# Designed miniproteins, single chains, continued (4): the designs that were tried, part 40

Each design is a single chain, and the fold is of that chain. pLDDT is the mean over its residues in the fold that is shown.

## One batch from the design tools (miniprotein)

Design m13360
Fold by ESMFold2-Fast:
Formats: structure tokens, C-alpha cells, sequence
Structure m13360 (fold): chain A 68 residues (1-68)
């Protein structure tokens, strides 16, 4: 909840989510394959990767909603 912790979490969530999105969109992997590969790369569980991607998507939606 400190500003430092929030920045570190935002960076981690963004990097993991961005990697997952790239594998699905650019490399054509399924969501399951992408989640597994990102989990192995970052030392996370597949469920944690999907949680980070879900949070990243929600943050994008809030950002876009603010622009409307």
C-alpha cells in the first residue's frame, strides 16, 4: 500500500500481462498455452498469470472509461 509497493506491483502485473497478450495475439498461442509458458518464464502459477492479466484488462477498461 506504500507508493513504492504500488509501483512495483503495477510493473510486475503489466510485464506479465503484456507477455501473455503478446503470446496470444502475436504468436497465436491458446490462452492455456500462453498462461503455462508465462508461468514458467516468471516462476508463477498459471492461475496467477491469469489473475494478473485480468487485473491488467480491468485497468485498461478504467483508463478507457476515463477518456469517454
Amino acid sequence: MSPMELLEQAVKDTVVASRFEKLVKEEGLSKDEAAKKVAEEFGLSESTVLEYYKKYQKSKEEYLKRLE
Scores: mean pLDDT 74

Design m13361
Fold by ESMFold2-Fast:
Structure m13361 (fold): chain A 73 residues (1-73)
Amino acid sequence: EMEEVELTPEQKAQLEAIEAKYLPQLQAAAAAGDEAKLRQIMIQMLTEVIKILEKSHPEVAAQLEAQKKRLEA
């Protein structure tokens, strides 16, 4: 569902680290039906992804920022 982004090896490793950090937490929250916690974890994950992409892919970062804003509402 995310864009097919041309990533550097360093950016790819950083995104994989974020996924490894948050994926178990997202799965646990989803299994528990804890929508508030699921949203909070997604906001934190999006914040870290935006920081990685904002210099190389500012348009993608802007789209992720809009998604984060919807989750914060």
Scores: mean pLDDT 78

Design m13362
Fold by ESMFold2-Fast:
Structure m13362 (fold): chain A 69 residues (1-69)
Amino acid sequence: AALPPAREEAVLEITREVARRLEKEGDADVVALTIEAARAVAERARRRGDAEVAAEAERMLRAVEAEAA
């Protein structure tokens, strides 16, 4: 089943950002990269006025931080 549009966009942007960072860093902490990627995506979405994507990225950030704690 398809994700809601804002959630799908947030997942795609976070996935692309993680892949981009992983290419630069090689062997990296995937959890730490995912947290940084989610923050970057939320900030970019807020900056462009995409409040729904920003909210979904922040939700994913909180979920990953809770798993890491």
Scores: mean pLDDT 77

Design m13363
Fold by ESMFold2-Fast:
Structure m13363 (fold): chain A 61 residues (1-61)
Amino acid sequence: MEIEEFEPKEDIEVDLEEPRRVRHPKYGLGTVLREENGFYLIRDERTGKLLRVPKELVEEV
């Protein structure tokens, strides 16, 4: 319920100086592309799908 499939609308630019990996309890490992107010935009490492997830639901690896 806390996971939303992110529709980028425009090209997503990586704003982070270094990519961070996080783990979601349902989706597993993802790479953080952007950090937004309380959310991470994550690329799922298995599917390559973009997910917008609350920071509280993920663990930094």
Scores: mean pLDDT 68

Design m13364
Fold by ESMFold2-Fast:
Order: C-alpha cells, then sequence, then structure tokens
Structure m13364 (fold): chain A 70 residues (1-70)
C-alpha cells in the first residue's frame, strides 16, 4: 500500500510521492531542497530505505551539533 510509504516518510520529516509503475513503486523523496527518485519492488523495501535514510540524516545532524558544541 503506497500510503504506508508516504506516511512513514512524513513521520521522518520527508515529503514523499509514490507512483505505481507496473508492479514497482517509484518513490520521490524531497528533504531540505534535495529530491531523490528511486524504484522499489515492494512497499517493505521502500520502508526499509526510508528508515536507513532517517538514521543516516539523524547521525549527520548529531555529528554537526557535536562539532558546534565542542
Amino acid sequence: MKEEIIKLAKEYGFEAEVEKVGDKYRVTITSDGVTVELEFDSVEEAKKFLESLKVMIERGRADGAALRAA
């Protein structure tokens, strides 16, 4: 269900658009003016990617905050 991908992205602070192309899901993710388009074979694959992306961005922000505080 493409709505699950959109909901999860929104919870992570991303804007996401999902288009079903054949049996694949084309997901367009926008964050901080950067847009990335990816194709996934399943909703679960797209959700895993969003979780990974969220963790990476959160880690990057934490590192940036630590450098500023030091």
Scores: mean pLDDT 72

Design m13365
Fold by ESMFold2-Fast:
Structure m13365 (fold): chain A 99 residues (1-99)
Amino acid sequence: MAEFARESAELDVRAAERAVAEAPAVIAAIRADTSPEAIRAGVIRAVAYYILAVGADFSAELAEKAGDDETARRAREAARRAREAADAILAAADEAEAA
């Protein structure tokens, strides 16, 4: 197995998992403070989470090519959860802006 593919996937999974764990606090902050600054900060984090999801999907492809299906599945799951977290933050920001 290519050690680089596994290490790359591990980094991307950890980054995505941190983003997912952080997302409820980001959403709570937007709901508590609907200021343009809080909304903007949330949107920026959502964009960063989409970038992390793209990275995790790319790492999953590399792991799959290396024959590491377990690492690929974990990375794809992390990417999916990061996208869901980003979508939830954008939904909270949209609700705050519409009010």
Scores: mean pLDDT 83

Design m13366
Fold by ESMFold2-Fast:
Structure m13366 (fold): chain A 85 residues (1-85)
Amino acid sequence: LDELVDEVIGLANELADRAPPHLQPEAVLLMIEAAITKTIPDPVERARGIAEVAERLSQLAEKTGMPDLAKRAREVAERARQLAA
């Protein structure tokens, strides 16, 4: 699970690097939200949290023309949802 959180943080950082300056704050906020999920004590709630952040990251990546990041974020969201089941 912590590996999935780190992967989402990495994807958000990559999106921030590739995004126009006006969208960088949104990518940084997603990175912060992903980091905050590490503070959730319950593994199932943590998995739900990271799935939500990864889904939002996928949507932002699609809107910014980054289908490669969107696909990778969606895959992480699916894995996190499986851990939350």
Scores: mean pLDDT 79

Design m13367
Fold by ESMFold2-Fast:
Structure m13367 (fold): chain A 92 residues (1-92)
Amino acid sequence: MNLILEFRNLSEELAKKVAERLSKLPNATVFTNETGDITAILKLSEEEAEEIAEKLSELPNAVVNKTETVVSVGIDNASEEEAEEVLEVLEE
């Protein structure tokens, strides 16, 4: 199953830190644009994708959409604290 993670409207400094940490994850493909938007595609088991989606759905700025083949998580205007929480969930 693919987990698609999108960060929007991050500061330039925070976007760089998030992209660097996401790029170190196994099975991760990371895309960044000039405006600080980050998209990461993670190839996970169905069980891992569901567990991550459930944890991330508790974040106030996160929008989670689940389908049979893809979990997508969008985070708009994430604080440094919220971004750190997302990264910690993915790194465990």
Scores: mean pLDDT 79

Design m13368
Fold by ESMFold2-Fast:
Structure m13368 (fold): chain A 74 residues (1-74)
Amino acid sequence: SKEEVEAYAKELLEKLKKELSKVLSEDEVNRIVKSLETLFASILKKEKDPKVAKNYIEQFVKWVLKEAKEKAEK
């Protein structure tokens, strides 16, 4: 359901925030998380299919985490 995807998105953002805090400054983490919160809210409002919305949210979280980790590992 849409509510399940919203709960899942919040959980993914919490996990992402913890991981990003290991490699980025507090200001950068807050900026990224805020941007993703806005993006996810837009996706959930525009996309009627919860499975499609969940897929987009998962892809963005994975991409952001990968980029941050690759940058941190030099």
Scores: mean pLDDT 80

Design m13369
Fold by ESMFold2-Fast:
Structure m13369 (fold): chain A 79 residues (1-79)
Amino acid sequence: SEIEKLREEFQKLLQDPNASKEEIKEVAIKLIRELGKKNGMSQEEIDEYIERLKKAIDQAKNKTEIARIISNFILELES
């Protein structure tokens, strides 16, 4: 599935010391978009959620905080 593929890609980027914040952000956005669709969210709700994610990532000080933020956004959609 697309979600499974994106989860694997996300985990690989988190383990790669050469992965940029931009690469992690791009994969996270794709994953959240697919999860939002799976949960029956409207396009407007998905876009709003992604904007919140982007703002949260931009405020993060390091890769560990980015990973925690993304994990929390994913968990909210899976709850």
Scores: mean pLDDT 84

Design m13370
Fold by ESMFold2-Fast:
Structure m13370 (fold): chain A 70 residues (1-70)
Amino acid sequence: SEFKKELLKDFDEKLEEALKLDDPEKAIEYIEYYYNHAVELAKQILDEKEFEELVKEFEKKVNEAKKKIE
């Protein structure tokens, strides 16, 4: 789905922005904030199957980003 690809790309860009922050606590808060927003948007736009796949990808990306912070 085009929407699934767009949401993944937008989330990747937000994670890159978070990793550029000079404060690790702010970076974590930024990631969690945009994760919640991305999940809410995906729930409104995607069917259940694409939503499950996208949330799994988001969780993987969040865990990877958090490990880079600490």
Scores: mean pLDDT 83

Design m13371
Fold by ESMFold2-Fast:
Structure m13371 (fold): chain A 88 residues (1-88)
Amino acid sequence: SSQSGTLSSGQTSDVFQLAEGKYTLKVTANEDSSFTLQWAENPEFTPLKINETFDLKAGESKTFTLSKAGYYRIVVGLGTVSYELKKA
């Protein structure tokens, strides 16, 4: 199954609970944007173990291969992004 959405500045995605395996997350910037990809072992994100920020220009996309089991979310600091999560 796939999950998708659009997030604006100050918004956080739904939490993606992923089993161990191969998933593809594609994030596309609808305008100049800054977003953070977060990972934790629990849905409260405490402690936060991965917290990586990415800057994209309008029309740019970044694709992530997610193989680690756990909880993922996207946090948007600036702009607007669209995302698609697919099982490979």
Scores: mean pLDDT 85

Design m13372
Fold by ESMFold2-Fast:
Structure m13372 (fold): chain A 94 residues (1-94)
Amino acid sequence: TPIQELLERLKEKVEEFLKTFNVPEEVAKKINEVLEKLLKSKTKEEFLEQVKEFRKIFAPVFEEVYKKDPEKARELSSKISQLLLEIYEELERS
């Protein structure tokens, strides 16, 4: 389904971000735990709550990697943000 494809793409892009910037495994684990909850969201309200928690954990990681490679950090972060928006729009349509 369109939503399943978007969720798989989101997981792929988050994994790409974590590997690209060699994010420490303990931090990557926390991000992946919130991502799993986000991927299991059944309503737009649950999804938004999990997106808020994801952004809270992701923001300090983004700030750290942005200091090393701002262009690449922005590129990958933008793709993740776009996928989150597209998933929200699909949930609104259901």
Scores: mean pLDDT 82

Design m13373
Fold by ESMFold2-Fast:
Parts: C-alpha cells; sequence; structure tokens
Structure m13373 (fold): chain A 73 residues (1-73)
C-alpha cells in the first residue's frame, strides 16, 4: 500500500480532519509499521510539510510525499 492510499483510508475511517495519532494507526495497520513508529513518522511528515495537527483531505498528497521523506531519512 502506498502512503497516499494509507492516508486516504484514514480519512474514510475517521472522517476529516484527522489527527497524527489516527494517521499513525492507519500506517501501522496497512503499512506494516508499529503504532509508535507510524505516529512518529506522521508527526515528522506534518513538520516537514508545515501542516497543522489536524489534516484535511486537501493535504493528503502533500502529507504522503512528506511521509516518504520522513520514512527514508
Amino acid sequence: MTGLEAVEKAFELHGEPVSAEELGEGLAKYGGLSKALGTRAVREAMRIAGLPEFVRREDAERLAEALGIALGG
């Protein structure tokens, strides 16, 4: 599953806006990461992308790109 697909599933399950914790749970369930690592990666991606703690679907692609950086660093 891509980062974008995982982010989109979080919006489907939780609605919008979604928190870093909710996104981290999605990455843990669908991305093979632990919950703690997923949440940490999302918080780091939000920081890199300059996003607020609560993210809307409009920011999903930007967040997914920043997640690639956070997980690759």
Scores: mean pLDDT 71

Design m13374
Fold by ESMFold2-Fast:
Structure m13374 (fold): chain A 89 residues (1-89)
Amino acid sequence: LKKKAEENLEKITETIIREAPNSEAAILARLAQYRREHGLDPADPEARAKLAEKKAELEAERPTELPPEEAERAAEKVAEVAKKLKEEL
């Protein structure tokens, strides 16, 4: 991926954390960033284990009281990032 896509992903991750910090989408955004930083292929068992460990860590820090609006907003931003990455690739 190009630096611009990585920079946009970090910026969006920060925005999601600010606007919907406890959403599943924020966790997914952090996982996507972690995956890219470490070059992890989700088809690789080792990468899958690392991603599962990171996801569990992030979920453990999340309060159970999550507003649906917050979850929806974060999901939309994740979809937007995925679309941009698809166009870049």
Scores: mean pLDDT 65

Design m13375
Fold by ESMFold2-Fast:
Structure m13375 (fold): chain A 87 residues (1-87)
Amino acid sequence: VSEEAAEQMARAAEDLLARVPELEEEAKSIEDEKARKELLELIERIRRAAEAALEAYRAGDREATLEASIELGVYLIEYAVLKTVAK
């Protein structure tokens, strides 16, 4: 992982963390209780993965930054799928 790639991953994680309250409000607006609960739990996992990516970047651990960013990407895909089904 290049330093520039790690920096871009950290910036993406930071931007996503700033948007977490918006995602939580969107999830809370979902009428289906099961889907709402699953989305809120997934948003918490997204927040944790984003925090881990940012912390790894600050520690200079580019490999850990990549691993946390991959995990974050997987959770974002799961979020998009669940949100689509919950419509």
Scores: mean pLDDT 82

Design m13376
Fold by ESMFold2-Fast:
Structure m13376 (fold): chain A 117 residues (1-117)
Amino acid sequence: IEEDIDKLVEAIKNNDVEGIKKYFERILEKTTKENALEVLKLLFDKISKYANQKFSPEVLKVFSEGLVKFIEKYKEEITATPLGKDYVLALAQFLYYNGDLPGAEKILEAAGLPFRL
């Protein structure tokens, strides 16, 4: 699964919208209730290394759409601990600071979390 996350991040860096969709689907197929929190952590850890990079609006949109699907599917597992909630908040902040406020709001809503700065 880490290899698919690395490929997802590479697709984001290369403005490869179809690659983002493809690798997010693979991540979702390999994600289980048992590993959902670890997958969310890896997604945050990998993308946060590129927090200072400028991303296209189209790339951010498909990335946030994938995150919404992931968080909705594994909401109970992710929000069962403060750590999982913190990863969702950190990803929302990443989207917000990169100019995707609608995406940031949607992932917070998917997790049932209030909008917090």
Scores: mean pLDDT 79

Design m13377
Fold by ESMFold2-Fast:
Structure m13377 (fold): chain A 77 residues (1-77)
Amino acid sequence: SSMDEEAIAHLEQLIAALDKKIEEHKDDPEIVALLEEIRALVRQALEALRAGDHERFEELARRIDALAERLNDLIQK
């Protein structure tokens, strides 16, 4: 569907943004580790959407949100 195509494009843009963030924070191993974990989950979510596995996508989205919150807490310190 067009909605899934838009979501896929958004996740591809998120992967590119995460790659940039990893380079920006390369001297901070704790932040890099969290960014790499988020990136891996975003890639899995992208694959789930491409496969039409919306249940898996929702599970991965919740895990991504939890890690993003942890990342925000670390950056705000």
Scores: mean pLDDT 85

Design m13378
Fold by ESMFold2-Fast:
Structure m13378 (fold): chain A 74 residues (1-74)
Amino acid sequence: LSEEEQILNEARLLAAEIARITGEPNPPVDASPEELLAYSESLLPRVEAIDPERGAEYRAALARLRARLAEVKA
């Protein structure tokens, strides 16, 4: 897989996990990496309220995915 494809897959898996924890619907199947990251970031405060340690892990994971996406697009 290309780096961009890996980022997309990781972003989608993280968004799906956050959706499950928060009880929200999954993002669209055709969502871009940017859309998936924005979706996850919008729900992150709810994850942090439910499980602060998991929320901190997801915050760090989202930051790493954003950094990797920026490098691929450069």
Scores: mean pLDDT 83

Design m13379
Fold by ESMFold2-Fast:
Structure m13379 (fold): chain A 89 residues (1-89)
Amino acid sequence: SEEEEKKKLIEGIKKTIGTLEATIALGRKYGVPQSLIDELEKIRNELKELLKKLEEGKISVEEAKKKFLELAKRAEVVIAQIQAHIDAA
């Protein structure tokens, strides 16, 4: 159902935000470049705004899915770069 899809998407966005916040904290601890932290914080903030719009019914589930996929792909690239710096420390 549309409600089940929306709930799953909200849960997915919340989980992704949590992963980004944990990665930011770990990256700061290991002294990764500030530019990578800033980029991940920017993606986190865009995910928080997307979540708010989705919860308030200001965006369709279809458009929210597209935006989430875009942000998740961008986050994955930055997380990999942060992880490479941590593994080298």
Scores: mean pLDDT 90

Design m13380
Fold by ESMFold2-Fast:
Order: structure tokens, then sequence, then C-alpha cells
Structure m13380 (fold): chain A 80 residues (1-80)
């Protein structure tokens, strides 16, 4: 869990752009280094993150998901 939280925090600290996808609770995140991550929030409150550079899949727990969603919402507001 702590390694997954550290992974999420690294993405969020380098977050450049968020795109809301047509699928509900789904986002494309782009970081300042040009890396992209596909994010989907599940009904159970967990989040699936797919690193589009490596193809690796990560599962964030509910607490980390809440932090991620707050950062996504803040970034979307900053982009408007």
Amino acid sequence: MSEVEAYANEILSNLEKVEQLLEPNSYLLTTKDGRQYLVHVEDNGNTIVVDLTTGRRYVLDKETTEKLLQAIEKQLQAQS
C-alpha cells in the first residue's frame, strides 16, 4: 500500500494535464515529462491506473483514490 501511495503521489506532483474521458469515472493524465496514465475509478472506490508507457497496471485503495480525485478536480479547474 505505501509503495502504491508513493507512486500515485509522484504522478500527482508532476501532473500537467487531465482529460475527462467519455467513459464515466475515467481520465487520461499527462505528467510534465510527457508520460500518460489511464485512470478508472471502480464502483468499490478503488482506482485502476494503467501506465501507458510501460503497460503496467496499479490498483489504488480508497484513501489514495480520494487524494487522486481531489488532485484531478483541482487540475481540471486550473485548466478552465
Scores: mean pLDDT 81

Design m13381
Fold by ESMFold2-Fast:
Structure m13381 (fold): chain A 90 residues (1-90)
Amino acid sequence: MEGFEELAKLEGAPVPSKEEQEYFLATAEADIAAITDERSRELARRIVEAIRNGSREELLEVRREMLKERIERFGASEEEIERAEKILEK
């Protein structure tokens, strides 16, 4: 799945196995439904859709929004923000 390759490049991580990709997509709706936070559910749906479409542009946009939400919730240090920006550049 093209979207998983793009996500792996953004994370600097190995591409998930085909079985892991199929399992993720097969369980995605149930996993999203289990998310109690409305904003997190919206972002999760958008990232799954971007993965299905293989759209690097959509993946970058959703990934950026997810990182902003993480920073807002946990309060990130300046160093953590710089690290997040560096990840988004890849």
Scores: mean pLDDT 68

Design m13382
Fold by ESMFold2-Fast:
Structure m13382 (fold): chain A 97 residues (1-97)
Amino acid sequence: SRAEFERDIEEARRLMRELGVPEEVIELFVKAVEAEWNKDWETLTKYSQEIVKLMPVPEEVRAEIDKAAEEAGLSEREKAVLLTLAALRPLFDASLA
């Protein structure tokens, strides 16, 4: 439901703040997830790319994602989402340690 979605967003926002994620990145993440909920793939791709610019992915990881995306025939949207997940992964791993 929309109410469950909104609760999940507020919990994610709180967790990201506790992990020290910049507020600008948190706002972009929320906009990206809202776009996914609305099936607005163009907006999802745009905000995912903006997150990756603010949260740099190591060159080696970016190259591996680019290669995997090419070999699997992934769309630009799917590649942008994977790069965003890679950019945020170290923060989530730190919270689970």
Scores: mean pLDDT 75

Design m13383
Fold by ESMFold2-Fast:
Order: sequence, then structure tokens, then C-alpha cells
Structure m13383 (fold): chain A 93 residues (1-93)
Amino acid sequence: NVEEALKKIDEAAGRLSAALKELLEALKNGDEEKAKQAAKEMQAAIDEIINAGGEDPKILEKISEIFKKFQELGNALKNGDIEKALAILDELK
């Protein structure tokens, strides 16, 4: 079911965004245990997005959109643009 797959991808993307925000806060605070937990949650969410799979164009489009947003996030973080990084994370909710 394409609708169920798209919903699962949206939910996984939301979890990935939340886990990344938690990771950034943990790193800022020097909380190694929380950082490790957040990184594990990120890995699980990424695996869910990848494993959602299928040949349906809507599913592939959704996965492509998510990866583009994470590329934009990575570029914002690389440039030290924290405001833009936070805005992109909010878009992924």
C-alpha cells in the first residue's frame, strides 16, 4: 500500500529529525550517553526510510525529497548556519 509506505517514511523522517536535534543538543552539552542513543535512533530511522523501498514513483519521490533536505541540512551545518539548519529540521517534522 503506497499510502501506508508514504506514512511510514514521513514518520521515520520525523524521528530522524528529532534524533538529530537530540544529538546536536547532547553534543553541545557533552552528554556522550545521550549522543550515542540519538545516533542509534538516527541509524534506525535511516534504515526504515531505505527499507521502505519499492518501485512506486511516489515512494521514490518522497525518499528523494528527504535526502535533498538532509543534503541542505549538511551544507547549513558545514557553513555554521545554525538558524538555517534549525529551519530545515522543522521542515522535516
Scores: mean pLDDT 74

Design m13384
Fold by ESMFold2-Fast:
Structure m13384 (fold): chain A 70 residues (1-70)
Amino acid sequence: SASAQQRVDQFISSIDGMIGRISWQVSQGNFDTAQRGRDNMIRGIDRYTQQYPQYRDTYTRMVRRADDIV
């Protein structure tokens, strides 16, 4: 439905923001804070993967992008 698509799109946008925040923390040398941010992001992705499994490949790419930073 359009409502489900809007929720997923908003979540993808929030993941992009989380990745940017993690990258900024790494650039500042705040590795513990960056790791916590990554863990929180992964928990969110896991919840959305269970609710909207059709977007699993997109979520996997987002996790890989965060792993490349931390």
Scores: mean pLDDT 80

Design m13385
Fold by ESMFold2-Fast:
Structure m13385 (fold): chain A 77 residues (1-77)
Amino acid sequence: ALRAQAEALAREAEALLQRALELIPVDKAEARRALAEFVATSRQLIALLEQMGDHEAAAYLAELTRATEAFLLDKIA
C-alpha cells in the first residue's frame, strides 16, 4: 500500500513539474500554481518516505524539491 502510494505521488509530481515547465513561456500565473502543486505533492512523498524509514531518500528529495522550486521561481519572475 505505502509503496503504491509513493509511486503514484512520484508520477503526479513528475506530471506537475512537466506542466509547470510547459506553462512558463505561456502563462506565468498558471506556471506558479502548477509549481506550488508540485512542491506540495513532493512534500507528501517526502513524508511518506520518512514514514517508510527511507530517511536518506526523503532528505535527498527534500533538497532537490527546494532547489527546483527556487530555480523555477527565478525563471517565472
Scores: mean pLDDT 87

Design m13386
Fold by ESMFold2-Fast:
Structure m13386 (fold): chain A 124 residues (1-124)
Amino acid sequence: SLEEQLEEIKRQTKALIEAVKSGAVVPEVLKGLSLEQQIEFIAFEGALEVGKLLGKDVEGLVEELRKEGRPFVSQDDIKDDELLVQLKLRDLRPENLVIVKKEFVREKLEELGLLEFFEELTKV
């Protein structure tokens, strides 16, 4: 069911966040980012997956993030008020990674009804 798929995404996202908190598994691209930024990256991927499942305008979101964001070059480029986001689900290639202001990401997630999901997971 839709509810079972939503709970599965939430469970998997939570498990990845716990793995990152424990240092057990961290994708190379996230190494050198703050723990908060690593958690937010994973939570955003979960929100994107939920958005697709619910038929939200995820393509429009990705286009807006591409326009607003700047290319990710290194971990040292990301400021405390910025978030690393992926433009394609489970594709960590540099061309699919952008740096965006946290407030912009939050605003766009709120417009799609995904902000509550993102906030719940980032406060774990």
Scores: mean pLDDT 83

Design m13387
Fold by ESMFold2-Fast:
Structure m13387 (fold): chain A 84 residues (1-84)
Amino acid sequence: ELEKLLEELREEIEEAIKELEKLDPEVAEEMRKLLKLVEENTKELIEEAKKEEDPAKRELLLGLALSQLAIVLGIMKIILDNLK
């Protein structure tokens, strides 16, 4: 279920942000601003998916939303790795 994967990604992102806040609160603040922009796009993709009658197209839209969040998480993990 793609909705479950979205929830899991959001949980991982929140954990990554909390770790960033401990190491570099300024970077964490900038990441929260980026997340706000990405979440707005993600919300629009989810709303389009809810209106879509074709299951394959719905899955594609949800997959795009997942991909956006996964990219943000990947960037956060790279930053955390650099901060060590």
Scores: mean pLDDT 80

Design m13388
Fold by ESMFold2-Fast:
Structure m13388 (fold): chain A 70 residues (1-70)
Amino acid sequence: MVVLSPEARAFLEEAVARSEFWARMFGVDPAAPEFGEGAQNGLLAFQAANGLPVDGVAGDEVLAALKTFA
């Protein structure tokens, strides 16, 4: 459902594994992280909050924005 670049997926998997904050931000269970419909809603909200195109695609611009929170 959500479209993640390989780099964005790797970043989010690491972030969710290391921090409950990221899991809650994207609505993902840290014990069983799945980047499906809940994660898509979280991505759309993140894009809207950061002035990015709200298209559900986590490409280079979204990845750059995500890294500013690391």
Scores: mean pLDDT 66

Design m13389
Fold by ESMFold2-Fast:
Structure m13389 (fold): chain A 99 residues (1-99)
Amino acid sequence: LPDAEELRRLLEELREAERNGDRERVARITIELLKMLFADTPLAKEIDELEKKGYSPLEILRKVAEKLGISEEEIIEWVRDMLEGKKPKILVKKVPPVV
């Protein structure tokens, strides 16, 4: 994980951008946090590829949401919850038995 101070700063900037209704800044901070939290994953590589193609942070967030099958707001909430140390319960149906 990146330095706790840097994560705290980004979380505060995210909250400020949300209060101000600055969708582009919310998207930019969310994408930066996703890259930091998932640095060595396929998700980070996909984000880098979209950035190289000249997509805006808002467009990148939308495309990531489509690929994950969730809403843009759900990604933002998920990132916030991870940084605030909230532990979501794993649903019993995550791994169905294979027959």
Scores: mean pLDDT 71

Design m13390
Fold by ESMFold2-Fast:
Formats: sequence, structure tokens, C-alpha cells
Structure m13390 (fold): chain A 90 residues (1-90)
Amino acid sequence: SMLTPEERAAELMEHLKERKEEIEKSPNKVKSQAALEGIKMYEDGESAIDAVSVLMSYLPPEMSQLVAQAITGEREPKEVAEEIVKYITG
């Protein structure tokens, strides 16, 4: 059984949530704030797709493309979450 886009978005948000403290400690506060807003929406019970859409709106086009690929199944959500955290903390 293939995961739905909603299930893939949820996996992406769960992986970002697991690294929330690392994101919060980032010196790049503007990048950090945008990601934390998406994580907060997800934690507050908003749909994973809506949380991901907010996250994508604050990411550069290259990173938003990776997120889209995670949702469609072209990339693993965990790998894309790692790239997002690297972007925020780098």
C-alpha cells in the first residue's frame, strides 16, 4: 500500500517536530520562526497538508521543490526533513 500525500506530509511534520529544539536554537531566527509556525499548526491539530503548505510558503523554491517531492513520493519525508533542518541551522 502506497502512502497518501496526507500521510507523507504527516511523516515530514513528525520528523521536523522531533528536531524542534534544534530548530529553535538556530541562529537564523527568521528561517527558524517560519518552520516553527508550521510545526505549531501541526501540533495544534491542523492538517499536515496545511502545515506543509505554510512551511513551503517560507522556504526558497529549491527547498519547496524537495517538500513537494516528499509529498508525491519522489523523495523520503525523513531525508527532506533533514535537508530543511540543515537549511535552517546552516
Scores: mean pLDDT 84

Design m13391
Fold by ESMFold2-Fast:
Structure m13391 (fold): chain A 100 residues (1-100)
Amino acid sequence: SKTIQKVKELLEETLKQIKANPAEAVALLDETIKKLEELLKKEKDPKNKEALELVIEELEELRRQLAAFQAQHPDDLEGLLELAEEGINNIIDSLDKLES
C-alpha cells in the first residue's frame, strides 16, 4: 500500500528527529499522531483506515510510556531514546507484517 509506505516513512523520519533531540520525543510523537489523524480523515480505503487507526493507537500508547518515563527519569535521555526507538521499530515491524 502507498499509504502504509508513507506511514512507515513518517515513522522513520520521526525516529531520526527523536535521535537528534531525545528531550522532544513526546512532542515529536504528538506531531506525528496529528499528521496520521489528518491522513486517516482523508483515507477512503477500509484496510488503510484500519492500519492508520492501529498505528495511531500504538503511538498514543508509546507517547504515554515515554511521558511516564520522562517524568520518573527527567535526565535519562539515553533511556528515553531506547524506549522511543524500540517502540517505533515495533510499530514499523507490525506494518511490514500487515503487507505480507
Scores: mean pLDDT 87

Design m13392
Fold by ESMFold2-Fast:
Structure m13392 (fold): chain A 77 residues (1-77)
Amino acid sequence: MGAGAAEVEEAPVPGDPTARRITLRVPVSPLLSVDEAAAALARLLPLALESRGLEVVDVRVEAEDATTLRVEVVVRE
């Protein structure tokens, strides 16, 4: 946990000044397993981001707790 921390973190990608790493905390429905939600997000996020005109370099989704996923996305314009 991070007291007063934002749910979104952005960082530069070493060696690629055109890319950005974005870390998000995503709430998951209590009716779904966190592992199933992680698999779904890892498949759907590239499609959603590309539909916005972003180039997706990498996507990682990990369970932070039973109802929250940590999502890390590397994007380029």
Scores: mean pLDDT 74

Design m13393
Fold by ESMFold2-Fast:
Structure m13393 (fold): chain A 96 residues (1-96)
Amino acid sequence: KKEEYLKLAQQVLIEGVLMAESLGYKVDPELIKAILEASKTGKLLDPETREKVRAFLEEQGFTVYVEAADLLEAGKEISEELRLEIGKLREEVLKK
């Protein structure tokens, strides 16, 4: 189901942006607002906003979240390699 896959991909993109913010990266407040609303309501991000999220993650070197989102959108599972890289980023947030 295409919409279910898009929602799973969106959850990964949201995690990536919130992870970047937690690590001290500056995120556009409008993107944060859109992400939090999408998370709260369960609605899909507008295509334009989704592109801005992807561009932010690519520009800041959080490409693992974009790759994971692309796999989920295609109805595929996230690879173990990508899961390990995401896990390392989560550990960095827990360290301070």
Scores: mean pLDDT 82

